# Designs tried in a protein design run: designed miniproteins, single chains, continued (3). Part 22

Each design is a single chain, and the fold is of that chain. pLDDT is the mean over its residues in the fold that is shown.

## One batch from the design tools (miniprotein)

Design m8734
Fold by ESMFold2-Fast:
Structure m8734 (fold): chain A 60 residues (1-60)
Amino acid sequence: MAQPFTVNSSAELQAIADHVAFPVTVTPAGGAAVTFDSAEALKAYAATLTAFPATVTPQT
């Protein structure tokens, strides 16, 4: 089972997109959880995200 982990930057979140199983749920600091079904969608979201740290929960 893949454990939730924390990312501290947009670049870090973009870098992990190729190393996680989809769907992936991201919970930004002070925000609601958002679920992505592809690396492209996650990278696009990461480019607009400014609230860190963010918790990443990949599919197991």
Scores: mean pLDDT 77

Design m8735
Fold by ESMFold2-Fast:
Structure m8735 (fold): chain A 107 residues (1-107)
Amino acid sequence: SEEEKRKLLELLKEFYNKVLDLLTKAHQAPPEKRKEIVDEIISVLEEAIQKLKEDFPNSPFAKEIIKVLEEAIQKLKENPDMTPEELDEIFREAFEKIGEIVSKLQE
């Protein structure tokens, strides 16, 4: 429904902004604090997945977005010491994929 589409987009915008804030903090943080920020990013993504599953259980778009977020979490867990630039690249790819899914939802 149109209402479900709006709510999904609002949820995605909320998590997009939270991740961007944490990416900014990662660039400003000393290396010894980056793992803490990566752990916070993982927590935000896990919360997003849970909300997508609870609020949009029958949405094929939500299922595709969940897969993108799960892939991002796996990459973060495999390299917790990654640079802020490597973090930016992971989320650039993830947000590009989510943008493609959202484009199909809006048309």
Scores: mean pLDDT 86

Design m8736
Fold by ESMFold2-Fast:
Order: sequence, then structure tokens, then C-alpha cells
Structure m8736 (fold): chain A 80 residues (1-80)
Amino acid sequence: MPYRPVAVSERTERLLSEMVRWAQERLDAETDPERRAQLSALLQQTMEEFLRRLQAGEDGEEVAEELRRRFEREVERLLA
């Protein structure tokens, strides 16, 4: 498999945990099942992109910050 395990910093893990927690809080507050499904799909897609970019040798902290900002913007747009 072309997968290569990479080490991530404690800061990267914290950023991802914060993003997941932020998403989970919004999922728990959302009563519309369609919006919940869209938010869940967006979170999954964001995590998959993070893993792919990390495996490509990009800096985990930079990618996590970028994807967190993008994810928050997309969620705000979705829930507008």
C-alpha cells in the first residue's frame, strides 16, 4: 500500500480534536437531519483531505490550521 505512517505534533492533534469537538457540538444542536448529514460529510471529507496531504509530506500544523478555517467557513455557509 502506498500509505506511509507519519508522526504528528501534539499541537496538530489538539487542533484536530478542537475541530471535531466544534463540529460535534453543532451536530448535537442541529435538529435538521439533512443539515446533520451534510455537516458529517463535510467533516469526513476534511479529515480525509488532511490525511492525504499529511501523507504527501505537507506540514501537519499548517494543513490542520488551513483545513480548520475552511471547514468552519463551509459550516457557517451551510448553517446560514
Scores: mean pLDDT 78

Design m8737
Fold by ESMFold2-Fast:
Structure m8737 (fold): chain A 68 residues (1-68)
Amino acid sequence: MKKTYVYEKTEDEEIKKESDEELTEEDWEKAKKIAEDGNFKEVKVLEENEDGTVTEGKATEASKKKNA
């Protein structure tokens, strides 16, 4: 099964969020909007594949792959 880890970086601290469930579209859009507004410096998404391999990317990239 696939797991998604959301890594958020703020101005002062780095916040790591872990979720064993798929994030909703609202969560992805909220994270992207916060990053654009300036509350977040950078948002990273870590995906764990079936083989246990971890891929690092941005929330926007994962959102495109979801695409219904």
Scores: mean pLDDT 51

Design m8738
Fold by ESMFold2-Fast:
Structure m8738 (fold): chain A 81 residues (1-81)
Amino acid sequence: SREKKETLLLFRLAVLQSGAYVLEKALKTVKDPKKIAQLQKDAKTLVKFADDLLKEMEKNKAPQSLIDKVKEVKTRLKKIS
C-alpha cells in the first residue's frame, strides 16, 4: 500500500541519518588507520543506499523536504568517504 511504502521510506531515511551521525562521531575519536578505512568503506556503502532511497522517493513522489534530507545525509556521507 502507499502508506506502507511511505513508512518504509521514512524508516530508511532515519537509518541513513543515524548511520551518518555514528560514523561522524567515530571519526572524531578513532585514530587507528585500519578502523578509519573501514568507516570510510561503510560510508561509501551508505552513499549507495542513499542513492537507492532517492530513486525510490522520486518514483513514489515523496515530498521535496524528504528528498532534500536524503541529499543532505548523502553529502555528509560523501565527506566521510
Scores: mean pLDDT 88

Design m8739
Fold by ESMFold2-Fast:
Structure m8739 (fold): chain A 68 residues (1-68)
Amino acid sequence: SMEKRELINKIVEKLKTLSPEQQEALARELADKLGVKPRPDYSPLANVKLLLTGFSIEELKELLEKLE
């Protein structure tokens, strides 16, 4: 949905302020929560963006609130 896409984009923009190491750690954490593996051909931030599509709107709102 458009709302989910907007939430994911807003989260990704906030995560751009993190170091590459922190982005990689978050990608691993999100992948573990979904029971999947990050894509080795993707950057950490690209993996995070893809993995966030596996979360509900409610879970994305909670994550965004924690980043604010």
Scores: mean pLDDT 81

Design m8740
Fold by ESMFold2-Fast:
Structure m8740 (fold): chain A 64 residues (1-64)
Amino acid sequence: EEELERARREAQIEVDTVEALGMIRLKTGELAGASPEELENIKKQTEAELQAVRDRAEARLASL
């Protein structure tokens, strides 16, 4: 249904946005001379944010 379609589109936009921001943070860190430890933390934080977005999206879709 239209509401489900919109929810899926919104979920995909959130995932794409977090992925893009994560890549920007990683590249910015690399250019700024961040340590390997800092770069690893950026990757882990982005992965955690992606998982949180996916879990939230799944919960929302299940409610529709």
Scores: mean pLDDT 81

Design m8741
Fold by ESMFold2-Fast:
Structure m8741 (fold): chain A 65 residues (1-65)
Amino acid sequence: SSKQQQLKQEILHLESEIGLLQMKAWVLQTLHPDKEEGQKEAAALNAQIAALEAQVAALQAQLAA
């Protein structure tokens, strides 16, 4: 259905955003572990990733219903 297609597109968009944030967090944590500002930014990014993953899970539940 068109609703299922829209949900799938939204999930793909969120997964793409998560991937970009994960790469940025990895760079900050792996290449600059001794920089306090980088550690704070990485922690904020990880919190944002967790929130987006929760949104993906909610949308996947809507697809299953």
Scores: mean pLDDT 85

Design m8742
Fold by ESMFold2-Fast:
Structure m8742 (fold): chain A 75 residues (1-75)
Amino acid sequence: MRAEVSKLTRDQRIELLRDYREGIRDYTRQGVLPAEVGERLIGRLDGLIRNNASASQVTDALLEVLRVLGEAAEA
């Protein structure tokens, strides 16, 4: 993850954030993820997209999303 994200261009990182954002929306619509949790994660990703986030900021955000989705799937 970290090494892979560091090799991405800024535009590729933005595309990756957009893809994860859509995934969070889909899980929220399916009831897998609570609406308030989905809104918080989407807000974080939207902030990173607007602010042209660094590779480390993108990596940390994606790891948090994956952790939250994993916990929701196990609950």
Scores: mean pLDDT 78

Design m8743
Fold by ESMFold2-Fast:
Structure m8743 (fold): chain A 60 residues (1-60)
Amino acid sequence: SDDLRQLQALMEQYRANIDDAARRAALTAQIRALGQRLGISDANVDEAVARLEEAVRRER
């Protein structure tokens, strides 16, 4: 489950870098690549990322 641990770490990095558009773009690409290896669709990755962004913005 190294890929699962890496996916979780990338999602945590995404949350930590929510205000950095360049890092979010790079992290999204890496999350999508790992998602494909885990059988997670790009649409599901994008939805998870969008929900995370919405949650952070509501906590402002």
Scores: mean pLDDT 82

Design m8744
Fold by ESMFold2-Fast:
Structure m8744 (fold): chain A 61 residues (1-61)
Amino acid sequence: TELLQSKDAEVQEQAVNVLVELLKSSDEAVRKQAENVLTLVSVKNPALAAQIVEKAKPVLK
């Protein structure tokens, strides 16, 4: 349904933005933890992991 799809997209966007912020952290421990979470996400949901990597790539390089 359109309503549920819109809400799911917002939730996904929030989760992606949170993980991107953690990957951008100046704290090495926080960054490492975010990398581990990204690895787990890539196994369970590779499409979502690709979206997160794409958003974080410019700041991780």
Scores: mean pLDDT 69

Design m8745
Fold by ESMFold2-Fast:
Structure m8745 (fold): chain A 65 residues (1-65)
Amino acid sequence: MITRDVKTKYGTYKMTIHIKDGFGPTGSDLTLPLEKLKEMSKKPEGLPDSFTISTRNGEAVFTKK
């Protein structure tokens, strides 16, 4: 797995990417739609500090720093 810090205008989040043998990230990091991160930020009452975003190249879990 790979852990990265993602900076947004809503703050810094930790991103953990789970990859399997034979799979990999699309590039240096997954291109995440900024709107997805905005959605996560604007629903604080319903969301845990971490959640999963499904991608073609694996799963990313975001955790509020």
Scores: mean pLDDT 45

Design m8746
Fold by ESMFold2-Fast:
Structure m8746 (fold): chain A 63 residues (1-63)
Amino acid sequence: SHDDHLRGLLDSSISDLRSRKSDLEKQLSTAKSNGDTVTASNLQSELNKTSSDISTLESLRAS
Protein backbone atom coordinates (compact mmCIF):
# COMPACT_ATOMS: atom_id res chain seq x y z
CA SER A 1 0.00 0.00 0.00
CA HIS A 2 0.95 3.68 -0.17
CA ASP A 3 1.31 3.75 3.64
CA ASP A 4 3.58 0.67 3.55
CA HIS A 5 5.72 2.35 0.87
CA LEU A 6 6.02 5.60 2.88
CA ARG A 7 6.82 3.66 6.07
CA GLY A 8 9.55 1.81 4.15
CA LEU A 9 11.03 5.12 2.96
CA LEU A 10 10.99 6.49 6.53
CA ASP A 11 12.62 3.30 7.87
CA SER A 12 15.35 3.54 5.20
CA SER A 13 15.97 7.23 5.96
CA ILE A 14 16.11 6.57 9.72
CA SER A 15 18.56 3.69 9.15
CA ASP A 16 20.81 5.94 7.02
CA LEU A 17 20.73 8.71 9.65
CA ARG A 18 21.52 6.22 12.45
CA SER A 19 24.55 5.02 10.46
CA ARG A 20 25.65 8.63 9.94
CA LYS A 21 25.17 9.34 13.68
CA SER A 22 27.39 6.35 14.56
CA ASP A 23 30.10 7.55 12.14
CA LEU A 24 29.90 11.12 13.50
CA GLU A 25 30.21 9.84 17.10
CA LYS A 26 33.37 7.90 16.15
CA GLN A 27 34.85 10.92 14.36
CA LEU A 28 33.98 13.19 17.32
CA SER A 29 35.68 10.79 19.76
CA THR A 30 38.83 10.80 17.57
CA ALA A 31 38.83 14.61 17.21
CA LYS A 32 38.47 15.05 20.99
CA SER A 33 41.28 12.54 21.64
CA ASN A 34 43.53 14.50 19.23
CA GLY A 35 42.64 17.87 20.80
CA ASP A 36 41.17 19.09 17.49
CA THR A 37 38.65 21.49 19.04
CA VAL A 38 37.54 23.03 15.71
CA THR A 39 36.74 19.66 14.12
CA ALA A 40 35.12 18.46 17.38
CA SER A 41 32.87 21.57 17.46
CA ASN A 42 31.80 21.05 13.83
CA LEU A 43 31.15 17.32 14.39
CA GLN A 44 29.12 18.06 17.55
CA SER A 45 26.94 20.47 15.52
CA GLU A 46 26.37 17.83 12.81
CA LEU A 47 25.67 15.17 15.46
CA ASN A 48 23.07 17.40 17.15
CA LYS A 49 21.35 18.05 13.80
CA THR A 50 21.42 14.34 12.86
CA SER A 51 19.93 13.35 16.25
CA SER A 52 17.17 15.95 15.78
CA ASP A 53 16.42 14.64 12.27
CA ILE A 54 16.22 11.04 13.58
CA SER A 55 13.77 12.11 16.32
CA THR A 56 11.59 13.94 13.77
CA LEU A 57 11.45 10.97 11.38
CA GLU A 58 10.84 8.47 14.21
CA SER A 59 7.90 10.64 15.34
CA LEU A 60 6.49 10.64 11.80
CA ARG A 61 6.94 6.86 11.57
CA ALA A 62 5.12 6.38 14.90
CA SER A 63 2.10 8.36 13.69
Scores: mean pLDDT 87

Design m8747
Fold by ESMFold2-Fast:
Structure m8747 (fold): chain A 110 residues (1-110)
Amino acid sequence: PPPRPLTAADRAALRAEIDKRVENLKKKYGISDEAAENIRKRLEAGLDALPADTSVERARRYLDLEIEKIEKDIKEGKLKFYTMSPEEREAFNKKREEQIKKLKEEIDKL
């Protein structure tokens, strides 16, 4: 049968599936509650951004691909990027930009 458009009930079911998948990541990789919450929010925001005519099968593929990207990042030692809140990540990026600017200024003085 042709895939049907995603309903509000389907979106609610997919959000519940996100919760289960995030709990599995916590158990498998030992990630923090804060990292798990950040991953959950990212996946939910992505799901909510999908077009209204998106099929259930397409939405599920989206979740599968995003989970694969997250697992790859964890395996590559990038887990710390998921342990930072958005505010902490912004503060880290600002501090890093200031450090890079200072390093460039020191090089320019040579």
Scores: mean pLDDT 73

Design m8748
Fold by ESMFold2-Fast:
Structure m8748 (fold): chain A 68 residues (1-68)
Amino acid sequence: MTPVEAVRELLKYHKLSLEELLNLSDEEIEKLVEEYTEYLKKSIPEEEAREAGEKALEEIKRLKEASK
C-alpha cells in the first residue's frame, strides 16, 4: 500500500473528500487516523493496520503542509 492509497482508503472509510480532510485541525486528523487504524485491527494483523495508519498520517501531514 502506497501513502496515497492509504489516504484514499481512509477517506472512503470516513466518507470524506480530501478537501474536507485537509480543512480539519491536526488533532481531528490524528483522531480520524486512529479510528481507521482501530477499525483495521479488527480485520487484519495489528502490524499491518499500524503501517497503513502511519502511511496515511504521514501523507496527510505532507499534503497539509504543501497547502499552507
Scores: mean pLDDT 81

Design m8749
Fold by ESMFold2-Fast:
Structure m8749 (fold): chain A 90 residues (1-90)
Amino acid sequence: SGEAALNKVLEAYSIINEAEEITEEIAEEVIELLEEAVRLARESEDKEALEEMIELLELSKKTAETKSGPGVERVLEALERAIEELREQL
């Protein structure tokens, strides 16, 4: 459902926002959540949920850009891919 996809994006955002440093381990967890969110979104066909997910992913990207650590670049790339894939569904 759209709610399930939104919950995965919210989990990813929370991890990014609470992290003092984005380690490779944190990056792997975030990437897995984003991949699950995109998969669930493809099944939902919920336009309002898609729009909310894109807004939250854009916020997540801005938040990640303020962080340091070896996982930052991977997280930013994964967020950008998720945004692009969800925009294609609109």
Scores: mean pLDDT 87

Design m8750
Fold by ESMFold2-Fast:
Structure m8750 (fold): chain A 70 residues (1-70)
Amino acid sequence: MTPEEQIAAGLELTLDSAEAAIRRETDREKRLGIVQAVRALVDAQAPYLSPEQRERARARLAELEALVNA
């Protein structure tokens, strides 16, 4: 497994955990905090991802942002 594949796999697990946390959390401010933390992580990891992995991560981040606003 390449370093890029390892980073992408770790990011997918973090996104899965963040989605579960947002769905369990009732406080909107805390839900926004989770999204902000994950956005910062996606941005920090983006230079180490392939274009396809980066697009996948950004799409998942957008889904989490939509969950907070629903």
Scores: mean pLDDT 82

Design m8751
Fold by ESMFold2-Fast:
Structure m8751 (fold): chain A 88 residues (1-88)
Amino acid sequence: MQEIQKIQEELAKRAAEIAAKNPAAGMMARVAASEAIKKAVEQGLPVEEIRRLSIEAMDAGAAEGAAMSLEEVLARLRERGEALEAKE
């Protein structure tokens, strides 16, 4: 509900700050946070746990992305089907 939307907005802002310093880290942080929110919501976890898990996932994704080039991150996202390509 509204609390989930606020978490998503907070995480989007944090990811934008990470992306401003390192685009690869910011991109991986956004993907990790989005996946963590979706999975936690599907599991029916409390809002406070969703927020904490999402921040942890974002930080882990940022660290992973910081070790990669932007090209490598884009290649990984394409392989996962998240690169705006809607072909089956």
Scores: mean pLDDT 75

Design m8752
Fold by ESMFold2-Fast:
Structure m8752 (fold): chain A 64 residues (1-64)
Amino acid sequence: SMSLEEKAKKALEGAKAGVAAGVAEALFVLSQATREGKEDEPLIKELKEAVEANFGKKLKSKAA
């Protein structure tokens, strides 16, 4: 089992690369960080920014 920090680092790599699986993993990590009160961690903030950037672009391509 990976720590939250390890999961966040791995998810961040995938999210920055725009990989759908990496973005999904990042969403789970962000949800866990919010529940654990760790949303203010620098790594988690960077992860949130990467997810928001990818999610916005994907939503625009699905915008009906």
Scores: mean pLDDT 71

Design m8753
Fold by ESMFold2-Fast:
Structure m8753 (fold): chain A 79 residues (1-79)
Amino acid sequence: VIEYAAAAVEELSKVASPEAVAAAGETLERLLPQVHAGRLSAEEAARRVAEAVGKIDPAATEAVYRIVLRHLTAAQAAL
């Protein structure tokens, strides 16, 4: 669980500003328990993370959505 979030944050650091990456990490940490419990879809969680990033670094929004969705989908498949 922590390993998936760390990998996502590392990949995000290549496409988004440090401030946007911090916001993405905080949002992911808050949403991951809901995703693992099946209360929130990977797509909805990725959308919320991308929205948080978009407020700081709008140009990174689409890339962040794709990166987070891939990592969350992999995490759900590992359950």
Scores: mean pLDDT 78

Design m8754
Fold by ESMFold2-Fast:
Structure m8754 (fold): chain A 86 residues (1-86)
Amino acid sequence: STLVAYKAVKDEAEEMKEILEALKNSPYDKVILIIGDAKSKDKTIEIAEEAEKENPKLEVIIIKAESIKEAAKLAEEKKKEILDKL
């Protein structure tokens, strides 16, 4: 079983930690987390990349965007692309 989730982020390091902990404890065999990043300057992306290295069931896809609106759109489009190939 595979979960495909997306989130648009800008400087949300603490929320990212909470999301990653929830995904780690999820019943899915594989989790693909698509992160649309609206130019975060904190550790949001570093936290996500570190979690991927520590958890074999987690795949993280980072999509760079200029705004939260663009980040959400691009991440949603990537989720649809991945689901079409599952």
Scores: mean pLDDT 85

Design m8755
Fold by ESMFold2-Fast:
Structure m8755 (fold): chain A 90 residues (1-90)
Amino acid sequence: DLRLLLYQALVEEFGGDKDRAQFALPYVDFSLPERPATLGPDQEVYELDPALAARVGLSPYVLLDVAALRRLGIDPARVVAAVEAFLRRA
């Protein structure tokens, strides 16, 4: 379950703040099969370490609603870093 994995990574990154992690989930797409050809004005694609993503059967591409995350006080780059840190421990 990609959403459960992302939730666990965000809870750890935010020091156990479950509500903050839960509020971030709708703005992160972790299940892209390939890099999207077009993006909305508030969207950015981030890349996980491709070797790390491949070990767990995921594509490296993460689509973020960066405007929504920033309104929640969340740095979009921290979302990617949190997932990579979590996957390195798995």
Scores: mean pLDDT 78

Design m8756
Fold by ESMFold2-Fast:
Structure m8756 (fold): chain A 65 residues (1-65)
Amino acid sequence: LSEEERRLGENAARLAEALTGERVSPEAGAKALRLAVEQGASPEEIARATGVSRRAAAAIAGGSL
């Protein structure tokens, strides 16, 4: 991961943790954000690909730019 992607992943992970109470790694956050934005992946698909819960995946995908 690039430094910028890691930063975005950290922000996404922290937002998901604040909204859901679940721990999310920066790498999982970055991957989830990329899948949501670039591929339009569903929260279920993101959760399966990253290992985060569907609720955390939905929080990341629904987060504003």
Scores: mean pLDDT 74

Design m8757
Fold by ESMFold2-Fast:
Structure m8757 (fold): chain A 70 residues (1-70)
Amino acid sequence: DLVEKGEKAAAGAAANGGGGPTGGEALRSAMDQGIRKGGEAVGLSQEEARRVAAASLLASGDEAGKRAAE
């Protein structure tokens, strides 16, 4: 499931970045959006779209961690 993969990736990134519960949801949403937008915009395979979404989740996790540290 895309939702399960997004939630696990978001939980991992939030734990490392310190985003907390809301960070996990935001990262999951970003993954779903990245997959859909990537596939729709350029006609990429689901696999390629997932790679883009995973990169977006990691970037979001870093921002959440940076803000939490402040």
Scores: mean pLDDT 57

Design m8758
Fold by ESMFold2-Fast:
Structure m8758 (fold): chain A 97 residues (1-97)
Amino acid sequence: ELEELLRKQQEALEKAQKDIEHYDNVIKAIKTDVENAIKRYKELGDKKAAEHPEKRDEYLKETEENIQKTKDIGQKGIDAANKKREEVLAEAEKVLE
């Protein structure tokens, strides 16, 4: 009856909120991991360039390629998490009908 429907709607909303928080945390973690990885690649590249200035352009190119790959992997993870977040919202909207 009506009370059972209201209870199911409340439980669905609480679950959706928790799932959304989970994916928001996943996105935050990916962004932090990407930032830390970029910092490490730059530090390593700078150290190599300082020790061998004649190879600076080679090390800069290697660093940029590693940074780009890290950004691409991170973006793919963020896109996947956003898709899951959108699916959670769509399912919650169906229960509220």
Scores: mean pLDDT 86

Design m8759
Fold by ESMFold2-Fast:
Structure m8759 (fold): chain A 86 residues (1-86)
Amino acid sequence: MEIEEKVKERMKEIIAELKKELAPLENAPEKVQLEKALELLEKRLEELKKEKKEAEEAGDEETAEVLERLIKELEKHIEELKKELE
């Protein structure tokens, strides 16, 4: 499925970016690393929501659908991280 493949590709990119941003914190306490990960993911979620709105306004239904699925997957990761910080 083309949409599913695009969602997986973009999710891999987000995870790779997250790992790169967290590399300088490798020696920091786990809680600090998780808090930074949460901050970065929440910022990326905001960006994806903006991109989705732009795609919808442009009539790009395929891109909007990919972004909708990606947003839902990212929201799940954010909720899991919030649970780890509780």
Scores: mean pLDDT 81

Design m8760
Fold by ESMFold2-Fast:
Structure m8760 (fold): chain A 118 residues (1-118)
Amino acid sequence: MDREALLRGLGELTGLPVSSVAALAEMFGLDTEELGELLDLLRAAEANDSEAIEAALRRMLGGDTRPGEDVSERQLRRVTAAQVLVEARRGLYPAALEIARFMGLSEEELRRLEELFR
């Protein structure tokens, strides 16, 4: 399935098991298209391509198509998931957890996230 291939790619880039990436995607409510956007962002980050990173973030926020619109809760969840995965890719699990906490994840969701990083 297309979703399985995207989860596998995210697992490869972050060093997390596919099952952990799948649980993260479910926790953040990410659909297949949003997983593709996250994979593109992480690939750009691995390549140290600042222009590609900026372009991916603009697409996730809808900045190019909706420049005057407030960031929706869904777009905020996408950005939070991206930041958590970028820090996880670097092995910076405490930073990933602090970002998730700052962005308003519940204590239960934070505990699940910590278990996924172990």
Scores: mean pLDDT 69

Design m8761
Fold by ESMFold2-Fast:
Structure m8761 (fold): chain A 68 residues (1-68)
Amino acid sequence: MMDEAAQKVVDAAKAVPGVLAATAEVSGDTIHLGIVAKDEEAAEKARKAAEEVAKELGLEIEVSTLVV
């Protein structure tokens, strides 16, 4: 529920090559993550990395991706 959880998830997503932007917010027990990626492979890898971080934090995650 702190901004720190959102930042950790954003950092994990942005560490994936081909991710152009990522933003996240926390609402209750859920992290809402938006990803902009160059291709579908980068989007999928970023989603999985973010899901792993959210699981470590004990939070649910909802991911939205945009491929350009």
Scores: mean pLDDT 81

Design m8762
Fold by ESMFold2-Fast:
Structure m8762 (fold): chain A 93 residues (1-93)
Amino acid sequence: GAEKARELAEEALKLAQKATELVKQARKALKKGDIEKAKKLAEEAIKLADEGIKKGMEALRLGEDDKEAVLLAIGAILAAIGAKTEAELILKK
């Protein structure tokens, strides 16, 4: 139902926001030369981003008739994909 879709979309957004924050911390660690810390933070960001994408996709599947839940889920998925992409780039260094 729509209520469960909104809850999943909100959880997905929180995971995407946390992944984004970890990416910022990883970039800060790279600037300080702490490659090991940066990679650890990037790996954690990827894990959270993947969970966020999964929950966001589930929210889209359940929330078809709730435009607000759908838009929130799409935003969360895009934010999580962005964080994952940046974290993967950090791991390649």
Scores: mean pLDDT 87

Design m8763
Fold by ESMFold2-Fast:
Structure m8763 (fold): chain A 72 residues (1-72)
Amino acid sequence: SSELEFAGKLLLTVPGITERMAEAYKLVMKAMREKGVSDEEIVEMFKLLLQRYTDEETAERIAEEFKKVLEE
């Protein structure tokens, strides 16, 4: 999915997230979508994950960019 590829690229903008970690998180999000988890829930979980590596404002901004791609 182009949306998940974009999510992976967004993850790589965050210090402390490696290429292999971003790929693993993409696979987790792909599995969540395949199991029927909503895009809204995936974005919220993505934001919570980002908050482990960066501040709340940065996590919210990055998650909003992911949300925009999913809403197109």
Scores: mean pLDDT 84

Design m8764
Fold by ESMFold2-Fast:
Structure m8764 (fold): chain A 75 residues (1-75)
Amino acid sequence: MVKETLASAGTAPGEDPEQVRERVKKAMLEMKERAIKASGTDSLEGLSEGLLKLGYAADEDSARGLARAILKTIE
């Protein structure tokens, strides 16, 4: 059961891990949309360029890492 799996995930006490996941996913989706709009390209490279352009990352390597983390989170 999904609820049992989430309960055993070791999430911080007093907060529903599914609610935390949804909040993080929403924030990551907003960041993705802003980055793609800034770069004009809906791809990992476009997301990385948009994140760098918007100042979410200090360099291209950091931007690519953040882009991968965002895609993995909203997957």
Scores: mean pLDDT 71

Design m8765
Fold by ESMFold2-Fast:
Structure m8765 (fold): chain A 93 residues (1-93)
Amino acid sequence: SLEEARAFIEEVIARIEAMIADLRARRARATSPQARAALDAAIADLEAIVARLREMLRDDSMPARELILRSIGLLLRAIGLVEDADLVAARLD
């Protein structure tokens, strides 16, 4: 249902916001300017994904299936950004 699709997007947003919080905590512990810059870039990209998901929740025209598929794609992108940021920060710090 559309209600279930919207609830799923809200869960995806909460998960990505938790990822942002974890990266911010890591950024606070980072010692190199390059590690901080890489983490700041990843946080900005994740915040843009959250903004896009919130925009999708406000779009009354989008069917439930499209909402689910697009939100899965954005979640996978968010996971990739976190994994890349973790690897880059570990090498630079």
Scores: mean pLDDT 89

Design m8766
Fold by ESMFold2-Fast:
Structure m8766 (fold): chain A 94 residues (1-94)
Amino acid sequence: MVEATLELTAHPDGTVEVHVRVRVDESEERPLIVALYVDGKYHTGLGVLRAGESFEATATYKATSRKVTVTVLAYDASGNLVGELATGTIELAP
């Protein structure tokens, strides 16, 4: 099993800061490629994880709308989608 925590912080300049922590259970047989999507669009790769590994990553996104949806997706080594690890939505101040 893969566990992810997602923390979103909105800044007054319209920047969204994304903090992601991912942990992969030792029972996971495959390396996982973890990527960050914003409003359904690929934003950045976060890293590659193997069984029992964990990492923390920070990414930033310049928002073009008041509401931003961030999704953390996992892929296998062949590029096939394994699953959605976390999703969050943040609303920016006017």
Scores: mean pLDDT 79

Design m8767
Fold by ESMFold2-Fast:
Structure m8767 (fold): chain A 105 residues (1-105)
Amino acid sequence: SSLIEELKELSEEIAKLINEAIKATEAGDYETMDKLFQKILELIEKFKEKHPELQEVADEAKKLIEEMREILKDESVPLYKKQMLVMALNTDMWVLFRQAIRKLE
């Protein structure tokens, strides 16, 4: 299924951008990190436009990214916890897309 292949490609692209965001977070480069999360949101939105049948998966992925952006702006959250949460986001996104792929099989 081309839809499964496109969803796998999206998942891999998002994982690469989150790994870059992890490195930016470690360096304290919040500007680069925010730009990377904005790029992820743009990829999800384009995918949602092409595949409206996957709207629920796309919306849940967007929600995870937006929740992370709010945490990263919160000065009360220590840097080490932000780093751990960005790493956890990569796993959460992988699980979300893997479950979506399994439902299409």
Scores: mean pLDDT 86

Design m8768
Fold by ESMFold2-Fast:
Parts: C-alpha cells; structure tokens; sequence
Structure m8768 (fold): chain A 99 residues (1-99)
C-alpha cells in the first residue's frame, strides 16, 4: 500500500506541475504554491507512515483541487479543468489506500 500511495502522490505532483503551466493567468500562483506544498507534505507523511497526517493532507488536497477546478471552469480553461478532474480522481484513489 505505501508504494502504491507514493506512486499516486508522484502522479499528483506531475499533474500539479502541468496544471501550474496550463492554469497560468486563471489560477493564482499562491494557490498553486499551496497545492504543490501540500502534495510535498502528503508525500513525506506517507513516507513516515503517518496515516492520520496523510489523510488530513489528502482531504486538504481535495479542497484545493475543487477550488482550482472552479476557477479553471469559470475561466474557460479546458486543459486546466481536465487536469484538476484527473487530480481529483487520484485523490479519491489515495483516500481509499490511506483507510
């Protein structure tokens, strides 16, 4: 489970980096910085085996992704919307692994 959770966290990081590029001008830089920092903190919590902290951070990621999705949709940025949807799917998968 740890190896699978770490793989999902790495996929989230890669999608977030793509989202930072695609969402430029629609998603605030501060929100993207918070998203990337939260993914890094989540990855570290998973590595430490801190499941309670990992679950808390994964829930925070879900909220951040929803906010980014809403901004991307309002801005008409189809690529950023698609990336945020994929990130939401991975966060849901990660939630199941962290139970």
Amino acid sequence: KREEALRLAEELRELAERLAEAGRGVVPDSLMEELLRTIEELTEAIRRGDLEEARRLNKRLSHLIQEIYNLAAAGGNEEAVALAEEMGRLVGELHRLLE
Scores: mean pLDDT 87

Design m8769
Fold by ESMFold2-Fast:
Structure m8769 (fold): chain A 64 residues (1-64)
Amino acid sequence: EFERDVLLALAEIYLGIAKATPGTSPEKIKEIERLVDELQAAVDAGDLPRARELFEKLRKLMNE
């Protein structure tokens, strides 16, 4: 529902920010891409607890 869509949209924004940030490591970008892909799968499956878990991992990764 709305929360899953918002989490996915925000995750895609984070990926865009990471790609646009000079000096972001290729490894960090790859890990963010992996988390966004897993989050998309969780959203498609309707698995809100999994989507929240993946988003929290992404948020922590964005903060180092």
Scores: mean pLDDT 79

